# Designed miniproteins, single chains, continued (3): the designs that were tried, part 72

Each design is a single chain, and the fold is of that chain. pLDDT is the mean over its residues in the fold that is shown.

## One batch from the design tools (miniprotein)

Design m10663
Fold by ESMFold2-Fast:
Structure m10663 (fold): chain A 103 residues (1-103)
Amino acid sequence: GELRVTVADSAEAADARLAAIAAEAEAAGEDPRRSTALYDADDRPIAVVSAPAELMERLMDAFAAAVEAGARSSAEAFLAALRELGIRLPADVEEHLRRAAAR
């Protein structure tokens, strides 16, 4: 799918996943993807997000609007951005992000 979200419970795991996404894209000869890590309210890494540049730009615009509206963590802001754009995640991934945002 266009949007990929991978659970990452540590800075080391998040960095490793970001590197793997970059290597996979380079090996496949795909258009550059954008990737970022998501953090809970305690600045702990919880997930890595990857999307095509155009989708990531739209997600980051909605994310920034959610932060300005008072989102307490990048997880909360990202969930708000997904709702704004009408994007659905697999139920297990959405539950993980909701639990992290509620901390």
Scores: mean pLDDT 76

Design m10664
Fold by ESMFold2-Fast:
Structure m10664 (fold): chain A 77 residues (1-77)
Amino acid sequence: SEAEEVKKKVEALYEAARTAVRSGDVIGAEAAAKQIEDLGEEAKKNPELSEVGEYALRKAEEARRLTEETAAQLAAA
């Protein structure tokens, strides 16, 4: 289903964000988080995809939090 396809893309991007933060790639992690956010916002335009859209937006928030924590750790003196 379309919802399953969106969910798979979100999960793949979230794993990409986690891989990027593990390697210290803040730019890559931010890019992945933005892509998840864009997918979530696009899905939310379709009422039948609202649940997966909300799931994507929650995953984007989590990815941004991980990215911010990683950036802070790298910037710490």
Scores: mean pLDDT 85

Design m10665
Fold by ESMFold2-Fast:
Structure m10665 (fold): chain A 87 residues (1-87)
Amino acid sequence: SDAALVEELAPLEAETEGKPLVEQGRALAEFLRSRGLDEAAELLDEAARHAEAAEEARAAGNEEEAREHALLAQEKAAEAGRILRAA
């Protein structure tokens, strides 16, 4: 099951190579939704939203808010990863 996902992810990985991590995460979430993995996709979308908020907070000079959002992004991405490994 995981091997089939890895094979289908290889073209997507090549397409997103060199793009910002937020864009890579969103592309992966869209792919996972197309495969019926909605829970993992939603967690990756949440991670991407928090990562984007962290970048906006850094640009505004709000380091504390940026750190908080970065941690939430990591937590959501880790949850998505756990679901994908269990699938």
Scores: mean pLDDT 75

Design m10666
Fold by ESMFold2-Fast:
Structure m10666 (fold): chain A 79 residues (1-79)
Amino acid sequence: SEIDKLLAEIEELVDKAEEAARAGDLERYFELLKQMEEVLKKLAELMQTASPEEQQRVFERMAEIQERLKEIAEEILAQ
């Protein structure tokens, strides 16, 4: 589905943000967060017409994504 494609795109951006954070490339990290914000806006629009089953899948994957983003932010703060 289009929702699954957007979720995959967000996960790819999280992977790149993690790499940028570990490299100390904060400019790249914030650029990737900005790109992620745009994808999240598209996902939010699709969620308005999504089935309950798709909404549940999105909630589960977003929970995992949010946990990863928290860990990345904590790693940056530890540097």
Scores: mean pLDDT 84

Design m10667
Fold by ESMFold2-Fast:
Structure m10667 (fold): chain A 60 residues (1-60)
Amino acid sequence: MSANRAAAGAAGLVQAGREDAAVELLVRAGTSPEDARRAVALIKEGRGREALAVLEASGA
């Protein structure tokens, strides 16, 4: 799965109020639980570009 596609899926889940599902999606895509939670927090803050950078660095 590409980091871009994983980030888009997680952003959609966050917008739906499903933050735990967003973290689980990112972990299944190859992100560590720590990086997944950080990316979800950044998405919630509207910092999607920084969230994508975290996911790309973690190999998701």
Scores: mean pLDDT 78

Design m10668
Fold by ESMFold2-Fast:
Parts: structure tokens; C-alpha cells; sequence
Structure m10668 (fold): chain A 71 residues (1-71)
């Protein structure tokens, strides 16, 4: 799980998300992972949780990044 969370964190930073916002997204994601797997439903729930505290632009970037790690 740590390896996947680290990969997603780095991908968020590469996409232009700040460290603080990337950390919010990773915390939201940590509740949706089953081991080292991210489902479509888990990615959507994590993105929805992050969207409550992020700008619409940052929330869309987070959603796109999380979707790229599904399957």
C-alpha cells in the first residue's frame, strides 16, 4: 500500500498539485485502498472526499490522476 500511495503522491506532484493538496488526496485515498489495489469506486470516493477541501481545478487533476492508477 505504501508503494502505491507513494507513486500516486509523486504523480500528483508531477501534475502540478501542491504538496499539501497531494497529501490531502493521499489521506483520502488511504481509506479506499484494499491492500495495493485501487478500484474505480475507491478512486471516485477518494476524489469526492478530496473535492470537498480542494478547488474545482485541483479536484479534477486529482480525479484524473487517481483514475490512471485504477486496474
Amino acid sequence: SAALLGAIYRALLAAGVSRDKAQIAVIALSHELEGDRLSEEGAERAAERAAKVLSPEDAEIVRAVLRSFVE
Scores: mean pLDDT 79

Design m10669
Fold by ESMFold2-Fast:
Structure m10669 (fold): chain A 111 residues (1-111)
Amino acid sequence: TVRLTQSPASLTAYEGDTAVITANASRDVGTNVSWWKVKEGQAPELLIENASVRAKGVPSRFSGSGSGTTYTLTISDLKLEDTAVYYPLARDEQGWVWGQGSQLTVLPSPA
């Protein structure tokens, strides 16, 4: 079974900044990586599928890239509502594996 490692485990950024979350697979999974947003009390939201394809209704400030073993979720022009835990989900021939999650905290712009 493939293993996913994520960096960073947690990050704090300001509104208008860009956040970058990276996932590394222990072996080649091609483009079989999706990115999910999880907020407490809410259903998980699909953001990116097939490493780079944005899901319907997801703002254009969310983008995915990567193939093989390294995958990146980029969130530009951060909003307060982007505060959440972000998870990659990889698929290989043995099944599905979730990353550990990256906690993003977005703060209001400094005065």
Scores: mean pLDDT 86

Design m10670
Fold by ESMFold2-Fast:
Structure m10670 (fold): chain A 62 residues (1-62)
Amino acid sequence: SEELAKKLIEESKKILETEKDLVEAGEKITLLIVDNADKLSKEELEKVKKEARELIEKKQKE
């Protein structure tokens, strides 16, 4: 489900905007992805995980 993968990335962005603690934000994003992992293909899951990591790393450098 490409649409679900896209939604998870958007929700991850929202978590990073609202959660001031970057460690807490990362944990929330990880749980969000884990909770939806069974609904994603292996390729979609890897893409979501990669994009989530890149978002967190970019936020750390702000």
Scores: mean pLDDT 81

Design m10671
Fold by ESMFold2-Fast:
Structure m10671 (fold): chain A 90 residues (1-90)
Amino acid sequence: APDPLDVLSPEARAAAERALELAREALKSGNKEAIKKAIAAALTAIGAAYKARLWIETGKMSKEEADAAALREAERAVELAEEALKIGAK
C-alpha cells in the first residue's frame, strides 16, 4: 500500500512523522486529556497528507501552495503532540 505521507514535502513529512512519534508517546500517559490531544495531533498529521493530495488533485492549490499549507498543518500537529506530552507529564 502507498505510504499516505509520500505526497508531503520532506520537511512536512519529517514534521508529520515527529508529531506521530510524540502522539504515540503521549497515548501511553494514561491521562484522558493527553490522550484526546494526542489523537487530535495524529489526525492532524495524517490529515495534512490527505488534504495536500486533495488540494493538488482537485486543482485548488498548486503543488508549491499545497506543500506550504501541508507543512503548516504538520507543524500544528507537532504543537498538539508536544502539548499532549506536557499534559501527560503532569
Scores: mean pLDDT 82

Design m10672
Fold by ESMFold2-Fast:
Structure m10672 (fold): chain A 147 residues (1-147)
Amino acid sequence: SEVVETILTGDKAAIQAVIDAGKLPELIDGLKSEDPEVRVEALRALGHIIAQGPEFAQRVIEAGALPLIIAALKSEDPRVRIEALRALGLLAAQGPEFEQRVAEAGALPLLVAALSSPDVSVQNAALLALQSIRDPAIRARVAELLS
């Protein structure tokens, strides 16, 4: 997709132009694809958007991506799970409001479950995502899930 390529190779201004052109729903529809490669590309593109800052993270959440990113953690394809974990970690890294939104959307039990994955790359992605959580109350909930 030209949209995915522009996001993965473009600067912040190019990513902003894609969002202003109304292309977020097209990327989010990619998360619903039966093709795991399409889901990987959509998750990577959304992660790159989120990484541009809290305003971009907010646009991704408002477009309805968060429940679909969390659902991707249940994928049988480890590549899809890794990119979903990365996207959630990038969301949490945008600030306390995003950490709370990730936790309230039910991601914490799935992030903790991913630490026990037979795939070491999935385990490492889950660890990095959990390390992006800095809020003491959310960290306490993670500790309870690990007990």
Scores: mean pLDDT 90

Design m10673
Fold by ESMFold2-Fast:
Structure m10673 (fold): chain A 67 residues (1-67)
Amino acid sequence: MSTEEKLIKGAEEARKNGDSVAAAVAAAEGARYGHPEAAKTGAESAKQSNSSKAAIDIAEKAAREAL
């Protein structure tokens, strides 16, 4: 499994658990590693988790940096 696939899977699990912080971490690592699909998935997962506005904002910023 690639780094991008691991990050995407981690973001999906974070969404299932309502963990916006874990989703934001996946988005930030996706951006850092140049994986825009992982960064986007992390940002969407953070929005769907709806547990922390700060984590959602961090995830959205990471997704923009990856684009």
Scores: mean pLDDT 74

Design m10674
Fold by ESMFold2-Fast:
Structure m10674 (fold): chain A 65 residues (1-65)
Amino acid sequence: GEEKRRARLRADESLALGLMAYKQGLYETARRQFKEALEYARKAGDQKLVEEAEKGLEEVEKKLK
């Protein structure tokens, strides 16, 4: 219970930092944050956060090509 709650909070925080970095054009930083968000979202078992982190990674990978 508590471990999943902490993982979800970390996923939310990393997702927010990734989105902020992406808006600033810091795509390598955004990639790192979205990867961390994805790992924590999977650990939390939160499918909505997994989908949001995966979407962020898709968008940042397009910018890094």
Scores: mean pLDDT 88

Design m10675
Fold by ESMFold2-Fast:
Structure m10675 (fold): chain A 55 residues (1-55)
Amino acid sequence: MKEDLEYAVDILEEMAKEGTPGAVKGLELVRDASEQAGYEDIAKRAREVIEKAKA
């Protein structure tokens, strides 16, 4: 599960570079799921990717 969330962040980061709106929503979902599971490191990374994507 933790590895799946890390992989999802990597894939969604690539999709966000394409300008796909669904990629940002996916990153928010992974952030929330990581917080719920207690994976603070993954949640923090997802937040950083979201910040870069909105620039």
Scores: mean pLDDT 79

Design m10676
Fold by ESMFold2-Fast:
Structure m10676 (fold): chain A 90 residues (1-90)
Amino acid sequence: AARGETLGLVAVRAVRRAEPYFSKGDWDKAAQVVADELARALGARVVSVSISTETANGYTTTKITVELEVDGQRRTITLPITPAGPRAAA
């Protein structure tokens, strides 16, 4: 669930910190860095991290989905990753 500017800013920072791994195609490491930064900022435990792709209108967007446990409740955060914006699938 998207909520507030603070969560959005944390997500942007997490993606920025993982940027070197995205550029290398190391998606597993990039996703781990994103999950760790979100967990640290929210005081949460990482339950799972997954990577998925979505193709719409000729463009492919990669998404990182992080499941966190906060105060005994599970929450899912999905981040669309578009370093240069969406682009056509080859």
Scores: mean pLDDT 70

Design m10677
Fold by ESMFold2-Fast:
Structure m10677 (fold): chain A 80 residues (1-80)
Amino acid sequence: SPEDEEDVREMIEYMKKKIEEVEKKAPNLSEEEKKYVIEQLEIDIKRLKEYIEKYGSEELKKEAEEVIKKAEELIKKLKE
């Protein structure tokens, strides 16, 4: 439905903004803060994957995959 697609779009935009904010803060994050940020990103990735599986159009799935890939790469950079 249009409502479900809008929710997916909002989740994608939320993730894009979160990734940008974390990248800006990354040089100044403590080890503890990095751990919490990684946990939050992993939870958000799982939620987005589950939501797009149920409610995402093919176009939205592609956009979500790009955002998920960026989040996963950020997690790799934050890990020691």
Scores: mean pLDDT 83

Design m10678
Fold by ESMFold2-Fast:
Structure m10678 (fold): chain A 65 residues (1-65)
Amino acid sequence: MMDVELTEGLLRMAASALGLDVEVRRVGGKVVLTVHDEDEEKLRELERIARRVSESSGIEVEVIR
């Protein structure tokens, strides 16, 4: 089971791998991704990854456009 810090690190790595400009921060017990990019296909992929990571870790993940 992943902790919040590991989940945050994985999401930062995923955003970087997709080439998206993303701000990753922790708010309480959840991880928040703020996207500064208009590539809808990459954004949809990031949202998919975030959902899967949230489901596997039990940590809430929010993606903000």
Scores: mean pLDDT 79

Design m10679
Fold by ESMFold2-Fast:
Structure m10679 (fold): chain A 65 residues (1-65)
Amino acid sequence: LLEELERAAEELEGEARELARRLVEAIKQGDVETAERLGTLLVIVDPSPAALRVAELAGRVLAQY
């Protein structure tokens, strides 16, 4: 799941890619609150299928913490 999340984040561009990278880093640091906020912001900033996939994968990873 984490590896799939990292790959999905690399497919985003611009501001969405930066938000996704910060989201992945927050998850790796165990910062669940920051990760949840970044995931919500990502979906608002980029409603693309690629960004939605990143948010879905992040939610699945966070459900394990």
Scores: mean pLDDT 79

Design m10680
Fold by ESMFold2-Fast:
Structure m10680 (fold): chain A 106 residues (1-106)
Amino acid sequence: MLAEKAIEEARKGKSREGAKLAELAGKKAEEEKDEEEAGRAAGAAAGAAGAASRKGDAEGAEEAAKAGELAAKAGGKSGSKGAASGSGGAASASGSATYAKRKAEE
């Protein structure tokens, strides 16, 4: 699944590739109204943002945060379980992006 590939790329330290795959997974979840895939996409985005943050890649973390936001939106359209999972992943990704940006500016 796209979300699984996103997590694998993030784990390899390819945070930007992970973010791109998470974005694609989120778009697919929105098209299919798949709340489980939306949750997985948001989780993958959080993982990618964390990986980018650890490397000081503020741009990569921001791309991952955008992917998380898209996944959260897809989850919200699918149902309450998708909304909760998507929101959690998006919040985590956003936090990582904010941290990475602040650290890069210092």
Scores: mean pLDDT 73

Design m10681
Fold by ESMFold2-Fast:
Structure m10681 (fold): chain A 80 residues (1-80)
Amino acid sequence: MLEKVKELLDEIIALTPPEYQDEVRFLAEKALKALEEGNRKLALGYVRSIRGVVYDARLTPEQRARVDELFAEIEKLLEE
């Protein structure tokens, strides 16, 4: 699970505009650390924070649709 969540977060970072990438990467590192420590609730909180940052970045409709798919997959993995 940890490796899969990391792959999905890396794809979200790649789709994020450069000016927001450092902030998203920082939050992603916190989410992964929370998962390593078994705190799925805290990890989900960080993922939701990433979603807020990415949505503020004003993605194209196509980028938004892909990012929404990636977030849905991450949230499903964290809620199982």
Scores: mean pLDDT 84

Design m10682
Fold by ESMFold2-Fast:
Structure m10682 (fold): chain A 41 residues (1-41)
Amino acid sequence: MEEFKKKQKELVEKMLSTDDPEEARRILEEFEKLRKEYGKK
Protein backbone atom coordinates (compact mmCIF):
# COMPACT_ATOMS: atom_id res chain seq x y z
CA MET A 1 0.00 0.00 0.00
CA GLU A 2 2.79 2.44 0.85
CA GLU A 3 4.49 1.80 -2.49
CA PHE A 4 1.20 2.44 -4.25
CA LYS A 5 0.79 5.78 -2.49
CA LYS A 6 4.36 6.74 -3.31
CA LYS A 7 3.91 6.05 -7.02
CA GLN A 8 0.56 7.81 -7.01
CA LYS A 9 2.14 10.88 -5.43
CA GLU A 10 4.86 10.92 -8.08
CA LEU A 11 2.27 10.73 -10.85
CA VAL A 12 0.33 13.60 -9.30
CA GLU A 13 3.48 15.71 -9.17
CA LYS A 14 4.18 14.96 -12.83
CA MET A 15 0.62 15.91 -13.70
CA LEU A 16 0.96 19.24 -11.93
CA SER A 17 4.31 19.90 -13.61
CA THR A 18 3.30 19.13 -17.19
CA ASP A 19 2.03 21.74 -19.62
CA ASP A 20 1.30 19.15 -22.30
CA PRO A 21 -2.28 17.81 -22.38
CA GLU A 22 -1.09 14.67 -24.16
CA GLU A 23 1.43 14.04 -21.40
CA ALA A 24 -1.30 14.63 -18.81
CA ARG A 25 -3.50 12.09 -20.57
CA ARG A 26 -0.68 9.57 -20.52
CA ILE A 27 -0.20 10.15 -16.80
CA LEU A 28 -3.91 9.49 -16.21
CA GLU A 29 -3.51 6.21 -18.08
CA GLU A 30 -0.59 5.33 -15.80
CA PHE A 31 -2.86 6.05 -12.83
CA GLU A 32 -5.39 3.56 -14.16
CA LYS A 33 -2.73 0.92 -14.72
CA LEU A 34 -1.38 1.49 -11.22
CA ARG A 35 -4.84 1.12 -9.69
CA LYS A 36 -5.51 -2.07 -11.65
CA GLU A 37 -2.13 -3.53 -10.71
CA TYR A 38 -2.66 -2.98 -6.98
CA GLY A 39 -6.38 -3.73 -7.13
CA LYS A 40 -6.07 -7.14 -8.76
CA LYS A 41 -4.59 -8.67 -5.63
Scores: mean pLDDT 74

Design m10683
Fold by ESMFold2-Fast:
Structure m10683 (fold): chain A 66 residues (1-66)
Amino acid sequence: AAEVEPLVAALSDADPAVRIAAARRLGELGDRRAIEPLWEALGNSTDPDPRVAEAILEAIRAIRAR
């Protein structure tokens, strides 16, 4: 819970490496409150780096497995 809010904010970071790291950490934490922000980051159509989309999808999969 304590790490979810700053990681959700980091999904909007200008640096794709920060967005990838944030998505991975959210997946590791497994907090369901991150699912909607992750889908919004993926579905709102403005990330040119395919690695970010991959990290977000893996994070959603990991969280939903709990």
Scores: mean pLDDT 75

Design m10684
Fold by ESMFold2-Fast:
Structure m10684 (fold): chain A 82 residues (1-82)
Amino acid sequence: MSEEEVEERLREVERLIERGRELYKEGRYEEAEELYEEALRRADRLLEELLRGKAPKELRRRVVLLEAEATSNLLLVRLKLK
């Protein structure tokens, strides 16, 4: 996996989180949950591939931060859904 491929996949996760935040602001909590769950699945998959490929620690840390953001947002949306 090239560094450019990693950057593209990171941007895709970021876009899912951003769209989820907009849906959350609109009160569309079920749709926001689906996007945050997809963002987390993509980030987890990317992190696994980076660990296997012995990618630089900085790239792995960027994925971990996105996982933390997606997880935090997922918890908040689930609190709204109760």
Scores: mean pLDDT 86

Design m10686
Fold by ESMFold2-Fast:
Structure m10686 (fold): chain A 95 residues (1-95)
Amino acid sequence: SEVEEILKKIDELVSRLVDLIRANAPQEEIDRVIDEIFELIDKLPLKEQRRAVAFVISALTLLHIHYLTAGEEIPENLLHAMERFEAREKELLAQ
């Protein structure tokens, strides 16, 4: 299924996004990966787009909880990524 192939690519990119946030990569590099995830999401039917965005938000939320539990400083790149996906979720829910 084309949907299954796209979802697998999104999962791989989300793993890369998490690794880049943890490595404190430049925001420009983070934004490139986020944009690539959005391009893949936009190829999905609306129901699957909503599910994919929720999945990414869930992954970023788990990373946020990890930093809080470890008593570590929360990366600004993580908050930036969360804001971008939350904005996309609101846009998709308005459709």
Scores: mean pLDDT 90

Design m10687
Fold by ESMFold2-Fast:
Structure m10687 (fold): chain A 57 residues (1-57)
Amino acid sequence: MEGIEKFKKLASKYFKMSDEEINKLLSDPSEENQKKLEELILKILEIEAKDVKPVRT
């Protein structure tokens, strides 16, 4: 479960995904679903790397 909570927070923040949508992605063990998760995580990392605004204080 490491990083999952952070992923949920960032996915909700940047993609406006609900906890239910995120939980569906996390609960599906399929390889295709895992690739989708990886793509979302990579997008979040790209956004964070380029975001000059202060993160949650």
Scores: mean pLDDT 70

Design m10688
Fold by ESMFold2-Fast:
Structure m10688 (fold): chain A 67 residues (1-67)
Amino acid sequence: MEEELLKKAEELVAKIKDPNLSRFEREVYAALLYMLLALAKRDPTASPETIERLQKLVDEAVAAVKA
């Protein structure tokens, strides 16, 4: 489950970095990634390592949207 969650997060980051998508579309995918991280932080079964990896993906996505 955690590996599948990380895979989905990586797919969202790829869409956020996709130059063929509009800034608005990239912002929507960034919002979804933020929501995913927030939900993972509330899950008592989520490992600290998974949360840390999700946080890094969010940070990378935020940097891409601001560019």
Scores: mean pLDDT 77

Design m10689
Fold by ESMFold2-Fast:
Structure m10689 (fold): chain A 57 residues (1-57)
Amino acid sequence: AEEHYNKGLEYAKKKDYASAIEHFKKAVELDPSFLEARKMLEEVLEAYDKGEDVKDV
């Protein structure tokens, strides 16, 4: 879980929200009580949903 959370942070720093979302989802799936991963997942989903990086029409 922590490994996926850290990878999610790396992708989020690069503004690669799609990859960040995938890794945070895996972290939450492995540990549903990992509140930091869930919080970060919600934040990057918000950024992605706002159309910051609409690649993959």
Scores: mean pLDDT 73

Design m10690
Fold by ESMFold2-Fast:
Structure m10690 (fold): chain A 67 residues (1-67)
Amino acid sequence: MRKKTVKGKLGDVIETEKGVLYIVEGVDPSKYELVDEEGKRIPQAITDEGLAFIPRENMKVTIVKRK
């Protein structure tokens, strides 16, 4: 499995590839979350390095403020 670490901030859009593990660092997981192009929260894990996810398809993921 390929792993990519990206540094992110509020409002950043990340172009992602199916099946690659992404670690989004620099984001407070208590305040921010990752959403898909429809604004729906994607499955993601909180890790010591940041927010981790593996996209099910090639997709854009946006960093947004949690409600």
Scores: mean pLDDT 81

Design m10691
Fold by ESMFold2-Fast:
Structure m10691 (fold): chain A 82 residues (1-82)
Amino acid sequence: MEKELKEKQEEERRENEQMYNEVAKGRLVITSKSDMEEAYQLLEEEENGAQKVTDFMIKRAKEVLTEAEEAKRMAQEASKMA
């Protein structure tokens, strides 16, 4: 039971991340420093029971960020090609 619930929860989380990315693309221009700081504050409050999750998410976020930068770089190189 827990395994099935966790798989479903992870799938929901991935869907939420996709929605977050789409919303972030639209909000990136209007995202204020205050909104970002508030989100950080909430994450700090949720320290307990999330050390491993936090480590995993940070590592994953770094990988995703690196992939995004790599894709951006590839797009630039493709744009430079005649």
Scores: mean pLDDT 54

Design m10692
Fold by ESMFold2-Fast:
Structure m10692 (fold): chain A 71 residues (1-71)
Amino acid sequence: MKVEEAIARLQEEADRLIKEGVPYEEAVRRLTRLANEAIKELGYDPEAVKALTQALLEAADRIEKIQKEKE
């Protein structure tokens, strides 16, 4: 897996969780797991850690805003 592919997958999963109405806590937990698995598959590459951490924070923020509107 490449860093770019992992980021795209994380963003796609975030959009899917939003569409399915998954609660914020569960959605963030699933995204965190996905990001950690991607980092592990990339051998804990520092570039991957930084990029995926940033993508995770952006995805979590997006889900929080959308879930607040729904709740």
Scores: mean pLDDT 78

Design m10693
Fold by ESMFold2-Fast:
Structure m10693 (fold): chain A 57 residues (1-57)
Amino acid sequence: MSLEEEIKELAKENPNASISELLREFLRKYAGTELAAPLLGLTAEEIKKIIKEAIES
């Protein structure tokens, strides 16, 4: 599955979660996996932007 698809599923599981809460849940679930690897060099704000864009698409 793509990073975008996993973020969308996580948002569906947590419909009342803020972007910051979705970031924490994503890192908890996928930290150390290949899905999280593209995020390792990014700031929290850049990762939040990716999450927001994935949900909005």
Scores: mean pLDDT 74

Design m10694
Fold by ESMFold2-Fast:
Structure m10694 (fold): chain A 88 residues (1-88)
Amino acid sequence: SRKELELRAIALQLRAIGLEIDAERIIETSDDERAKELARRAIELARRARELAAEALKAPEEEQEKLLEEAERLLEEAERLLEEARAL
């Protein structure tokens, strides 16, 4: 339903904000330049995902699912990059 898609979009936006905060902490606290680079890339992906999720709220139904799938994919990549950064 449209309401389920709206709730998914909101959840993805909140997840993106959380990843941006985590990435900024890595940039502030890490002594490893590669960890900082991975965190900066994660911020870019999270911001793009947040924009796509926000677009989905305003999009026609046929476009909503594709925008949400793209946002989810970007957040998964951002999470992977932050895990790599934390391992350094």
Scores: mean pLDDT 89

Design m10695
Fold by ESMFold2-Fast:
Structure m10695 (fold): chain A 65 residues (1-65)
Amino acid sequence: NAADQEKIDAVNRELAAAVQAGDPHALREAIERLKELNGHYPPDPAAVSPSAQRVRALLAEARAL
């Protein structure tokens, strides 16, 4: 699952940097990366990695802001 893990790591770094900087453009980029990740993730929630769930939760919170 190297591709998914690399995407998750990239999104985590982008999200953290964007939130810390208060950069809405960087935050939007992180959301787009999450959409890419969703395209490659299995539909079964039980099969989703813990890292993927954490990234999604963080992005959802950021979107709600």
Scores: mean pLDDT 60

Design m10696
Fold by ESMFold2-Fast:
Structure m10696 (fold): chain A 65 residues (1-65)
Amino acid sequence: SSKLKEEIERLREKLRKAEEAGDKKMAEIYRIAIESNEYALKGDLKKARELAIKYTSESLILIGD
């Protein structure tokens, strides 16, 4: 659980930088990643998985481009 909290903090920092840069696409990806990890931290694994799939799909699109 401490590792999940550290990951959420890291993602929040990345989100802030993306927002400052006006990178709306990266900001959306980081928001979804944060939400997924927050649901995992709460024990809502179904919702966490749904959001993780969305986050992974968006991340793969960026790598494949």
Scores: mean pLDDT 77

Design m10697
Fold by ESMFold2-Fast:
Structure m10697 (fold): chain A 61 residues (1-61)
Amino acid sequence: DAIAGILSKVTSKERAEEAARLLEEDPDSHINRIKAIEILSKDTSLEEATLALQEALKALR
């Protein structure tokens, strides 16, 4: 999964898969984006989490 692969660069595989699921379920959902950033920011900085989220969203388009 390309999205989980992008996110796994900044978090664990399990957290990357959960965040990817949220983004894939509804890529336009602000709530899902916030939840994904929260998951990613447990293992990385807010800046890195936000950049990874943006890269993942571009891959979904």
Scores: mean pLDDT 81

Design m10698
Fold by ESMFold2-Fast:
Structure m10698 (fold): chain A 70 residues (1-70)
Amino acid sequence: SRKAEEEELLAKAEAAKTQEEVIELIHQAGDLGLDGILGNIASIGVRKGFDLKEIVEAVKEALKKAEEVR
């Protein structure tokens, strides 16, 4: 279900050790149309001290992808 996919991606984001892992999860959420959790994944990345600019750019690209999937 969509809720299970959202929970899995959020758990992976909390476990992420690198900025690359967080950005990959943002793009994966966009590809799946799970735009409702993009802000949560981004917040996790920022809280971990990763680059805000890179995270914001990834979210923008993921949002465009999620719109195309709908």
Scores: mean pLDDT 83

Design m10699
Fold by ESMFold2-Fast:
Structure m10699 (fold): chain A 78 residues (1-78)
Amino acid sequence: MKTVITVRVPKEKADEAIAAIREALGVEPDSVIKTEEGDYVTITITTDRPLTDEQKAAVRAAVEELGGEVLRIENVPE
């Protein structure tokens, strides 16, 4: 089971958001994909394991503190 996280953050905060999400996860992501959308960046992060509710809450808080929004956090069966 994998977890897919999609967030939108201001372009200038994209690298800080990735670092904060890595910290909240406590594990290295399987993949990180950035897509630029004007003044924002959409970041899709995949992990090779399911996230706990505490990790999901930490990711949401970190992204929102940086002025971003969480579009998706879901555990996906392989």
Scores: mean pLDDT 81

